# Designed miniproteins, single chains, continued (4): the designs that were tried, part 74

Each design is a single chain, and the fold is of that chain. pLDDT is the mean over its residues in the fold that is shown.

## One batch from the design tools (miniprotein)

Design m14716
Fold by ESMFold2-Fast:
Structure m14716 (fold): chain A 74 residues (1-74)
Amino acid sequence: MSPEELRERYREALRAGKVDEAADLFTEYVKKSKEITRELIADAFALLAWAVEQGNDDAIKKVTEALKEFEKKK
């Protein structure tokens, strides 16, 4: 699955309120993205805010670990 396909599925999961699915898709999207864009950072914060609102600790952990991948990208 390409980064663009992952982002489209991520957006659909967020629209459906499927925070767990969105977190999994976002993690794969970050891993396959070549560069860190402002849009990618905004997507991360939006997902994290939703996960916190829902009390979804698994999603919070997944998003936080995906954000650590940003430190490895130049």
Scores: mean pLDDT 75

Design m14717
Fold by ESMFold2-Fast:
Structure m14717 (fold): chain A 95 residues (1-95)
Amino acid sequence: SADRAPITPKAAGYLIAGNFEFQQKNYEDAIAFYQKAIELAKTPLEKAIAYNNLGMAYFKMKDYEKAIEAYEKALALDPDNELARRNLEKAKEAL
């Protein structure tokens, strides 16, 4: 909004860019941005979000083994991540 000027951290910026590419169905570009977000993440929670989104992009590309690996990394960093747990189950069912 016009009444706020939020500072977007580098990792969050790449996560947003990855999410934009994901919505456009540019999954390969989304993966590249999510990998940059993971590299620059400063907190376990931020890194877990990026790993979950990386897994979702691999799932859309039908790379279920890489999707599972990414979701497991997200859950290792954030064990209470319900979305990552559901996504992991779906990826295992798709194998």
Scores: mean pLDDT 86

Design m14718
Fold by ESMFold2-Fast:
Structure m14718 (fold): chain A 99 residues (1-99)
Amino acid sequence: AEELEAALHDPDPLVRAQAVIQATKLPDEEKALEILERALHDPDPLVRTYAVLGLASLALSENPEVRERAIKALEEATQDPDPLVRAVAKYALEYVKSR
């Protein structure tokens, strides 16, 4: 938990991206969601891309509150300034809505 938070604030975007992947695997889905929502505002588009992929996983949650918040965050990511982040977010939304 503390080590993960430190990695999420690392100056290296690859370290932050790896921390975002680890956050997606947390058993506490609400904590994972909070981390991924923050990571959508990371300055590096790579970190934001991994946040989108993590949110796509949470959008399939059996917890309706987690699912609704993850879908909302994915919808916000479709307006990201980076075209790749927007494309991945749109693809993720189509995938989760088709399930």
Scores: mean pLDDT 86

Design m14719
Fold by ESMFold2-Fast:
Structure m14719 (fold): chain A 112 residues (1-112)
Amino acid sequence: SLTPEEQELRDRLRAVADEILKHLPPEYQEEVRKLVDKIIDAIARKDYEAFLEATRELVEFLKEKGIPVDTARALVGKIVSEVIRYVKEHEPERLDEVLKFAREAFRIVDDA
């Protein structure tokens, strides 16, 4: 199970993602939410490889459905911004690692 701090981070990340997800076509909202949940759960577990893989799955799904890459960039960008803010306050020793996988996630989105 997650620590209280990890649970709070997960809930916060879901809240920021939902603000973007509500603007997607209704027929894709549930599937994109599932993909975003994979990203958020990987971050909460501090599994950066699973985070990058979940980011690839999100980008591939959006491309297949003809949804603009801007949606992936907005989702990943908001999630990464919240994680960086959390890490700076609670786990500053992890900041360089978090910035490294954040850069890789944006490369996945930009190379789409």
Scores: mean pLDDT 84

Design m14720
Fold by ESMFold2-Fast:
Structure m14720 (fold): chain A 62 residues (1-62)
Amino acid sequence: MDQDELLEEVKKALKEGIAEGKPEEGKEKAIEIVSKYSSLAAETLKKLTAEELLKRLEDLLG
């Protein structure tokens, strides 16, 4: 998975979690996906709420 595909997958996990009323679960899945490819990015994302993380990804992806 390239970086763009990774970011889309992370965004999808967050959106699914939030839509299901489980933002914490979505965030956990997003962090797990990111940690497989970048521990630095995973550490940065852990500091954000699910909603903040989603907004950050929207800023990057549109």
Scores: mean pLDDT 75

Design m14721
Fold by ESMFold2-Fast:
Structure m14721 (fold): chain A 97 residues (1-97)
Amino acid sequence: MEKAAELFKKAAELFEQAARLSTGPAANDLRVAAESFKNAAEAVEKGDKQKAVTYLTAAYIAISAARISDTPLSPEAQKLVDEAIKYAKEAAELLEK
């Protein structure tokens, strides 16, 4: 469980970095994803697995919104998003155990 919270925090940090490299609606959606992953980490630390899954769902919705934005993400921002998604996926798999 501790590892899942750490991975969600890493995902949040990477989404915050991607948001700083982005503009307009995509930047806002990436910040929402970062906040959702922070909330997921806190829920895991409190033992609230169901709340963590709710925040994970909210984060993925925000990521999808950022990707369909009229302004494409820079290659650097996209690389950070892809890395963050890998950490989030690993954390989600740990929640199923």
Scores: mean pLDDT 82

Design m14723
Fold by ESMFold2-Fast:
Structure m14723 (fold): chain A 58 residues (1-58)
Amino acid sequence: MIARVIKDFEAKTPEEITLKKGDLVEILEIVDEEWVKVKVLGTGIEGYVPKSVLEVLE
């Protein structure tokens, strides 16, 4: 499932990743109502981000 980052997000823990508005990510796992594990397209970096910063495209 592909999503677009709609808000900048800065990682606060080692398990989280920093994302910029406009980045494309693949959702790998839905952890809970607030958090998802993603993979950044192009870099292959994986980590956790809030669902609220993503818009699902696919």
Scores: mean pLDDT 83

Design m14724
Fold by ESMFold2-Fast:
Structure m14724 (fold): chain A 85 residues (1-85)
Amino acid sequence: DPELLALAEKAVRQAFKDLGLTLSDEELQRIATELAEEAEKNPVGLAADAFIDLSNADKMTARERAVALAKYRLAVELGIVKPPP
């Protein structure tokens, strides 16, 4: 789904930018493709994983936190999760 992949790429780019991390084109394509596939197969699971990961952010690498934020952003864009207040 090209629209879902585009939303995933947007979510990944923004999450890495928000955390001040560099992102290669190869890493962007890999992460965005994985997120898009997960969202298509199990959108509720994508949202649940994002909440669990963010609750353990202090135990994660900066890049793992960026991926968790990207999952959360994608879940919001898909209407699975309400936008934060």
Scores: mean pLDDT 81

Design m14725
Fold by ESMFold2-Fast:
Structure m14725 (fold): chain A 60 residues (1-60)
Amino acid sequence: MEEEAKKLIEELKELAKKYPEYKDILEGIVESIETLLKLKYWEELKKAIEYAKEFIKKLK
């Protein structure tokens, strides 16, 4: 979970550079995942990861 979240954060940061029109939402997702990871809210973190993955799929 933690390694998956960290990898996803890096991917979202790279996507924010490539899609400046989605920068605000992508950075918001990163902050959400980082906060949930820091607080160890594992159930909420799982949902945030799923949301981020679906969002990435729709950007392609």
Scores: mean pLDDT 81

Design m14726
Fold by ESMFold2-Fast:
Structure m14726 (fold): chain A 71 residues (1-71)
Amino acid sequence: VDEKLLVERLKRLIDADVDPSNLRTHLEQLAKTLPKGVVARALEEAIEYARSKGREDQADVLEEMLEKIRE
């Protein structure tokens, strides 16, 4: 899977002000199907983007998922 496409998808969800619980569910599914390294890098970029947009709830969910992946 293309890491850049995953980043663009996550940025679109952030721009759409996706519900944090729906975002968490989506990320849990991605973490089960994609290589951990790809997901971790995409999450790092998405966290920075979410914070830049003032999407604090989404940023918190992304950070929680990154911590789980990096365990």
Scores: mean pLDDT 83

Design m14727
Fold by ESMFold2-Fast:
Order: structure tokens, then C-alpha cells, then sequence
Structure m14727 (fold): chain A 96 residues (1-96)
């Protein structure tokens, strides 16, 4: 439970960071780093929880956001990252 709670908190903080960097239109390298961190945490969460499908949905949204950033579409990336944050919050409610 402690490791699960810590991963959920880390994922939520990482997603807030990614959303903030996208809203501020920070350099691509910084935004991609934040998105990669969130993806890594979501993958760890998928391995530890019975909520693998929900975690995989978060991963898919973040990978699509990463592609949008690489294409220069920060508005699309922001929308996808915000959807990922919303799904992560719902996952947190189910896990806790």
C-alpha cells in the first residue's frame, strides 16, 4: 500500500508538472522530460495494481501528448495531458 500510494502521488505531481510546462510553453526538451517521467510512473503503477487497464489508458494519452509536442502542437498536447491527469485522479480514487 505505501509503495502504491507513493507512486500515485508521484504520478499526480508529475502530471501537474507536465500540464504546467505545457501551459507555460516551456522548451520542448523540458516538456518531453516531464511527459517521459509521468509515463515511467504510470508504467510502474500498471505493474503493481489491479487497475492495469486504467493505467494503460493514462500511458496512451501521455504517449499521444508526447507525439503532439514533437509535432509542435502544444494545444493538443495540453488537452491530452489534462485528460491523463483526470484519468489518474479517477485511478487514485479506485486504488485508495
Amino acid sequence: ERKLINLIIALLLSLIGAVTSLRLKLPKEEVLRDLESAIALARELAELTGLKEEAEEVIKLLEEAKRAVEEGDYEKALKLAEEALKKAKELAKKAL
Scores: mean pLDDT 83

Design m14728
Fold by ESMFold2-Fast:
Structure m14728 (fold): chain A 80 residues (1-80)
Amino acid sequence: MTAEQLAEMLRGLAEQYEKEGLLEVAERLRELAEEAAAGAPVEEVVRRLAELAAELAVELGLLSEEEARAAAEEYVARVS
């Protein structure tokens, strides 16, 4: 995955969450997209995205904090 592809994906996700009324999540995703487009290392942006996804999964009751941490680490390892 290139930084440009990652930025495009993150912008698409932000638009989707904004339509669902999750404005705070959409804003955080836009910030990550801008960081990726500005030349932030893809690995760092992916790690932050995984952390955001894990935080949301815990808030929604889908995963425990421990399970969310393990899932985030696995995701980062798979894209590195």
Scores: mean pLDDT 74

Design m14729
Fold by ESMFold2-Fast:
Structure m14729 (fold): chain A 67 residues (1-67)
Amino acid sequence: SPEIKKTTKEIMRLMGERVDLELKLKKAKKSGDEEEAKRYEERIREVDEQIRRLKEELNKLEIEEQS
């Protein structure tokens, strides 16, 4: 369905954003920038929560289409 495709694309976009944040976090940790590292860790947690919610919505959409 269009809704499943849209939700899947959003999950993939957020997963890509998470990869970029992980790279920035590694650079901040290597430079000893504890404040920057903390901010990136908080952003990663926010992205993980968004992915979790979208995956729950995706599961509901898939169940509705199979029913």
Scores: mean pLDDT 87

Design m14730
Fold by ESMFold2-Fast:
Structure m14730 (fold): chain A 63 residues (1-63)
Amino acid sequence: SLKEKLLEEFRKRLEQARSPQEVIDIVREFLAEIDKNLTPEEQDEVVREFARLLEEIAARRRA
C-alpha cells in the first residue's frame, strides 16, 4: 500500500541520516508527504510507527 511504501522509504532515509538536522528535515518531509497522500486515520497509524522508529534510531546513535 502507499502507507507501507512511504513508511519504508522514510525509515531507510532515517537510518541513513548522519546528523540531527538531517533527521529533522526527513521528519518534515515525511509529515508533508502523509498529509498530501493519506487519510487522517492512516496518518495517525504511520506517525505512531514512525515515532517509534525515530526513537529507536536516536537511542542506537547515542549508545
Scores: mean pLDDT 79

Design m14731
Fold by ESMFold2-Fast:
Structure m14731 (fold): chain A 63 residues (1-63)
Amino acid sequence: GPAPPSYEEQLEEVNERLKNKEEPPEDLSERVKEQLKVSREVAEKLIKIGEEIDEELEKRKEE
């Protein structure tokens, strides 16, 4: 059978299940959306830095 899902996959499944059963409050949803937007911008910057680090690590492996 398939291996059990990774911790990251379990978090995604839990989030989807909670969203399907959870009642989103309008006021809190708008505030959470604003915070998520800022978090996404920070995440994009971190991903870009990670890609630069990965490129440097790949160069070191050529030795």
Scores: mean pLDDT 61

Design m14732
Fold by ESMFold2-Fast:
Structure m14732 (fold): chain A 100 residues (1-100)
Amino acid sequence: AEAFERMARLLNEIGQELASLPPEVRARVLAAIQPYVLEAMKAFLDGDPEKAVEALRKAIEAVRSILEEARKQGAPDDVIEKLERIIKLLEEMAEVAREA
């Protein structure tokens, strides 16, 4: 129950960071991470922490790719900071999945 509650809070925080991004960046991040986040949640609920962590790693790699491109395109510092926060929240989700 506690691990599930922590996971749900992290998902909500990711959702809040996404909502604060420009619409075009938000849509791109959502499209990139949604399949992996859904896979990770399913694996977590199925009691497969290794699969959950691997799916979250792929989500993290996808956001890192978007972050690198945003930096190259001269995106505002607040957008860069929010993308970095999303990466940190995904890393925390992976840690919760490992502990479960």
Scores: mean pLDDT 87

Design m14733
Fold by ESMFold2-Fast:
Structure m14733 (fold): chain A 77 residues (1-77)
Amino acid sequence: SMREELAKLAQEARKIVEKLLELTKNDPEKKKEIEKLEEEIKKLVEEAEENPEKYEEILEKLKELKKKLEEKLKEAE
């Protein structure tokens, strides 16, 4: 289901955010950047719930955001 797919992708992205926040704990500037990405995830999920017709577009944006988070995680490790 579309809702389940989006929910799982958002959960995966949020788990990466949690790891990044832990790894950037001693860098306030990097931590703020990760917090902004967390807000982007939240906004995309809310937009999808309010606008089901944009689901496919939002899912693509969320996949791109997750990819960006994965890249940042590899750099921070």
Scores: mean pLDDT 83

Design m14734
Fold by ESMFold2-Fast:
Structure m14734 (fold): chain A 59 residues (1-59)
Amino acid sequence: GPIAVATAPVPKTSDDELELRAGERVEILEEVDENFWRVRSLETGEEGLVPKSYLEVVE
């Protein structure tokens, strides 16, 4: 899927969410709803939900 970058640190507030550092790159796997993408970290290989507002699509 498209590649995105975390524009700020992303907190993990539930088991379904993925914690990211600012500047971490992820692959967007699917749109879950209007507010969340399911992504995979390119650094760790972990998958989870991340709010769209924290991510900027770069490719």
Scores: mean pLDDT 83

Design m14735
Fold by ESMFold2-Fast:
Structure m14735 (fold): chain A 58 residues (1-58)
Amino acid sequence: MTEADAVALIMRELGLSREQAEELVRLIREGASPAELARRFGISVSQASGARTLVASL
């Protein structure tokens, strides 16, 4: 799976724009917590944790 595939999946699953999904992936790689991601993007902690698992598979 490519980073572009992960961004596209995050956009579909979380309803984020491409720019928001790219920023989410970047923050995950920088070590942001699920709670920080949830607050920043208006998603649940569970959704943020799922996104972290997805990015870890890249």
Scores: mean pLDDT 81

Design m14736
Fold by ESMFold2-Fast:
Structure m14736 (fold): chain A 90 residues (1-90)
Amino acid sequence: NAQEKADKYLSEGQKAFNAGKFDEAIKLYEKAIEYDPNNARAWFNLGMAYLKKGELKKAIEYFKKALEIDPRLQVAAVILKILGADVEIP
């Protein structure tokens, strides 16, 4: 099903990310999101991959999306604050 496919692509993307293959990780995370757009972890990982590539604007957008889906992803909020993004962190 769609959720199993999302989990598969998220796992494969994480392996690519850990191997330093950020472009491959991005494609795999995008596939995970295609199958499950509410997978906050996939959006967060996509943000991390763009951050590693120095694409700060995209990283910020994806971290904001992850936090919108899962407000408990405090690590995304902290990263957004460090990057100077317009997020209210109390």
Scores: mean pLDDT 83

Design m14737
Fold by ESMFold2-Fast:
Structure m14737 (fold): chain A 82 residues (1-82)
Amino acid sequence: SVTEVVAVEIEIVGAEVEVELAKKFPKEEAKKLAEEVLRTLAAVRDRLAALHAAGEISDAEYARLMARLDRIEAEARRILAE
C-alpha cells in the first residue's frame, strides 16, 4: 500500500540521519551506530524488494530508493573502515 511505501521512506530518512549523526560521535560510538545503520538497511532492502515484487512500487521508484540505500551503506562502511 501507499502507507507501507511511505513507512519505508521514513525508515530510509531515519538511516540517513543516523549515519550523519554517527560522524559527530567518538570513533567507537560512531562504529556502533554505523553497524546499527547497516542492520537497518538490510531489513529495509528486504521490505523494499517485497513491495517491488508485490507491484506496490514502480521499477523507477525501486531503483531510486535502492540507490539511496547504497549511498547510506557506503557512508556507514567508510565509518567502519576508519
Scores: mean pLDDT 87

Design m14738
Fold by ESMFold2-Fast:
Structure m14738 (fold): chain A 92 residues (1-92)
Amino acid sequence: ETPEQLELDIEAALLQIKLVLTKKSADRALREGNTEQLKQDLEDVKKLIKEIEELIARARTLSGPVAADTLRVLEDMLKEAKELQKKIEEAL
């Protein structure tokens, strides 16, 4: 493994944690009817989408099976983040 691949994997893992926390926050806010929290969660998910897209662009400059696996994880995370954004926007 190259240092660049390890750095990519660490950043991807941190974004995955952020996505899980944002999803939990949004789900809670939706259950409680907390519109103010949903607005904050919307801003967080928009920022997260941008960070995931930037990391995907970096991952695409790397080659090899590890980079391909990380790219797949990032693309799945992007899909989930966009679905979460839509869900929050529909609730507001």
Scores: mean pLDDT 86

Design m14739
Fold by ESMFold2-Fast:
Structure m14739 (fold): chain A 63 residues (1-63)
Amino acid sequence: ASAAKVAARAILSLPTAEQRIEGLENVAKAFGKEALPALRTVAEQDPDPEVRAHARELIERLS
């Protein structure tokens, strides 16, 4: 499993949308462009449309 897959799984396992958004911000800050695969996974798989929107915004910011 790639580091991105581990990061995405960790974020998706957080119990609240607020915590998952915080996880997205932390991963983006720590890894920059290397976070993109994890952010894309969360943008596709998170049940909350607000979390998915935040992941897409971070992808655009880091691209």
Scores: mean pLDDT 84

Design m14740
Fold by ESMFold2-Fast:
Structure m14740 (fold): chain A 72 residues (1-72)
Amino acid sequence: MEEKRREEERRRRELAEEEERKRQEETQKRISELAREAGRHAEAAATGDAATAAVHLAAQAAKIAEILALRK
């Protein structure tokens, strides 16, 4: 009985680890998407005037904060 219980626990852990890996892959895709958006804002900030740069840098910071929240 104990051996089978341990085997079931191991399978459950393996399934949880696989689900975590898939979740991490999904999170990485979202992070890549947010990083691409942050990059667009950085480019716009580099080419704009001071007021435009401030708006885009704030938007970039917001995207970076969202990435950090996803990595918690």
Scores: mean pLDDT 78

Design m14741
Fold by ESMFold2-Fast:
Structure m14741 (fold): chain A 63 residues (1-63)
Amino acid sequence: EGVEIQKLVDEAIEAYYRYHLDPSEKEKADELAKKLPSGTARKAMEDAGIRRAQAELEALRQA
């Protein structure tokens, strides 16, 4: 039905976002990504997390 996968994707993106702020979060991001059906999905979520982290870091620079 996709709901479970959607939740997992959202959690993985947030975990990769947190990983870019704190390296200790990498294991959590990797564990969530392993539960997804495709390796391509993992890279897309990692990239999304990176973009989110970059936006937050840019906001902090202006604060």
Scores: mean pLDDT 68

Design m14742
Fold by ESMFold2-Fast:
Structure m14742 (fold): chain A 59 residues (1-59)
Amino acid sequence: SAESEEVARLIGRILRRIGDELDRLLAAERAGAPEEVIEELREELERVSEEAIEEIKKY
């Protein structure tokens, strides 16, 4: 099992990845990007979030 520091680093890495994708989505929405682009970014954010949950569940 991972030490608490290792779990904290994993969570920090996950939050950073999710934050980056969320920032891209919000920037695109604020800029009035086409719906196709916004939909692609939403799907990517969802995919990254699902991968993150799966990664955490392994602990």
Scores: mean pLDDT 81

Design m14743
Fold by ESMFold2-Fast:
Structure m14743 (fold): chain A 68 residues (1-68)
Amino acid sequence: MSPREQAIQLLMEKGGLSEEEARNVVDGALTLLRSGFSREQVVQYLLLNAPGLSRETAEEVVDLLEKE
C-alpha cells in the first residue's frame, strides 16, 4: 500500500471521513506540502478537515505524505 493510500485509510478510520472526502483532504495536504507550507500548517489543515482526527494521527498522516 502506498503512503498516500495509508494516509487515506487513516483519515477514514480515525478522522471519520468517507473515502472520497479522505482522498480530497489528502490531495489538498499534498498540494500544501509541495507549495512549501510548513508541517504545522498542514497539520492544522488536516485537523480542520477531519474533526475526529487527533493531532498525533494528523502528524502521522503528514509523515506518510512527506514520503510521496
Scores: mean pLDDT 86

Design m14744
Fold by ESMFold2-Fast:
Structure m14744 (fold): chain A 55 residues (1-55)
Amino acid sequence: SLVEEAERLIRPALNAGVDPEKVREAVLSYLQSKGVPKEEAERAVDEALERIEAE
C-alpha cells in the first residue's frame, strides 16, 4: 500500500536523525514526482508518521 511505501521511506531517514518535518516534505515531494496526487501523498505520509510515532 502507499502507506507502507511511505513508512519504508520515512523510517530510515528518522533513524538517521533527520527532522520529521523535513522527512515529511521530502517523501511528499518524492511521491508526487511519481504521479501520486497531493491529497493521497499527504494522507499516506501522515498515516505512516502516526504509525511510526505509535511504536
Scores: mean pLDDT 83

Design m14745
Fold by ESMFold2-Fast:
Structure m14745 (fold): chain A 97 residues (1-97)
Amino acid sequence: SMEKAKELLKEAKKKLKQGKYEEAIKLADEAVKLAGDSPLGAEALGVKGLAYHHLGKFEESEEYIEKAYEIAGDSVPLVKRLYAQIYTARKIREIAE
């Protein structure tokens, strides 16, 4: 249900703020499964991507944030911000090579 997905997303965000990145990923993944290709699902993918980034798993982070952006574009503020951050990181890597 969408209400259950909202609860899971709120808990995932709480775990993310606490630095509990693996727990945040698990909760966000459950929210994605319930919300699917919706704005809520895109936000949950964004939280999952942000948690992977904090764990230093940049490839996984970028993949989930790109999927979130395909669903929501600029309509979800978290997803828009994270997608802009990926773009900046890619530009820095291109210049550093």
Scores: mean pLDDT 86

Design m14746
Fold by ESMFold2-Fast:
Structure m14746 (fold): chain A 70 residues (1-70)
Amino acid sequence: SALEEEFKKYDKDGDGVLDRAELEAFLEDKGSPFDADELLATFDTNGDGVLDFEEFELLVRALNNQPLPL
């Protein structure tokens, strides 16, 4: 899927998660006004400082379908 291709594009380590720097690169490429730290606070429910694919999918859907409360 397109989301899986996007995730793999930014997951350069191939560890199945996006860290803050990889998320920043994604947001920069998309022209998003949101900071990676703000999105991590919203979607990183485990507080581990990374997003897995499921959290990334929710983030992308929120950015495309619903504005964040920020």
Scores: mean pLDDT 73

Design m14747
Fold by ESMFold2-Fast:
Structure m14747 (fold): chain A 60 residues (1-60)
Amino acid sequence: MKSADEIIEEMKRLIKEGRYEEAEELAREAERSPDIEVALAGGAMLSLLRMRKWVEEKEK
């Protein structure tokens, strides 16, 4: 199973590639993890992705 570090690295790669949808899906899955550290990382990343997408859509 994946460590919090691996999940964070994968999400960073997806964000760098502009794959926000895939990054959001991965973050949602991480948030449901039984590991508290993984769940926290997923929740934090999901919040950051939401904020970034919201700002970008507002500016167009």
Scores: mean pLDDT 74

Design m14748
Fold by ESMFold2-Fast:
Structure m14748 (fold): chain A 83 residues (1-83)
Amino acid sequence: SKLEEMVKRAKEAFEKVDTDGDGKLTVDELAKALQEVFGLSPSEAKKIAEEELKKLGVKTLTKEQFIQLAEELAEKRLELSKQ
């Protein structure tokens, strides 16, 4: 399914950008992962990364939190394409 493909891409992007190997993404790593999964511009990815971390009150995102964010963004993009 499209959801399974998205989850796979999110996991692959997480592993690729987790340069610290700590199982967490900093704001810069999160922005890079969002660019890999969604083809976002660097500025758009950075804005989404900063807003998500601020919303959750954390400095880093776990793999599970990143997968959840990727699913939420994929659903939002599907709604925008229903015009």
Scores: mean pLDDT 78

Design m14749
Fold by ESMFold2-Fast:
Structure m14749 (fold): chain A 65 residues (1-65)
Amino acid sequence: MPVVEVEVPAELLDEAAEAARATPGVVGVEVDRERGRITVTAEDEDALTRALEAVAEVVREHARA
């Protein structure tokens, strides 16, 4: 199963993790608050790509606030 680690601002970690968990085909999300990262595990590359797009959208929207 594909796994990726994504750097996320500390204030957005929980929201980004929830967006990833809400993505179909995602099987696990872990939050590392000390390093400002989340680890996403998905069933396949397509599900992983959708999860990363959801995380990027959270970061992008909040960067403008």
Scores: mean pLDDT 80

Design m14750
Fold by ESMFold2-Fast:
Structure m14750 (fold): chain A 55 residues (1-55)
Amino acid sequence: SLEDEVRTLEGVLGRLRVELDRARAAGDTVSAARYQSDIDWVEGQIARLRAEIAR
């Protein structure tokens, strides 16, 4: 279901945020930028799916 897809993506988002925090703490600006890009994409997918659920 769309609700199951959202829950899966929320789990991915949680892991990416932990990885972003670690990259930032290590001063790894290249990895931090990639994780931020991945987070932005996942947040966009969650927003799209939530809009579909609300219809």
Scores: mean pLDDT 89

Design m14751
Fold by ESMFold2-Fast:
Structure m14751 (fold): chain A 84 residues (1-84)
Amino acid sequence: KREEALKRIEEFVKELAESLYLSEETAKRILEEAKRVFEEALKKGLSLEEAEEIAIDYAETAAITGDFELAREEAEKRIKERLE
């Protein structure tokens, strides 16, 4: 299950990078941060499905806006709201 979720996150970032013509460095950074968001969500008690959704949303926001700080803040907010 965890491996399947990580593979889906990897494929999503790859497709997103191709569609938006992102550099390899930017795509790699987005993937690494999305994986960190995924692991943090799981550690805080979210389900695999919830963690994957938040990680994908993080990747999309970071890729479209280029604002990694905004993407992280939104991800942290979503994790906190789901735990309440």
Scores: mean pLDDT 85

Design m14752
Fold by ESMFold2-Fast:
Structure m14752 (fold): chain A 56 residues (1-56)
Amino acid sequence: DELEKVEKAAEMYLKGLISEEQLIEVASKASEEVLREAAEKYPELKKLIEEALEKK
């Protein structure tokens, strides 16, 4: 469920529908385990996901 929300936000960000800040906000609400899995699926977004982990 959390992973699905992060994946949806990642797809919306890649399509230009949401901002970097909005993606980080969604990711910051997810657990570290979910964010690790999302970073593996979206290596292009790994840096942004790592920023969300640091703000958590």
Scores: mean pLDDT 78

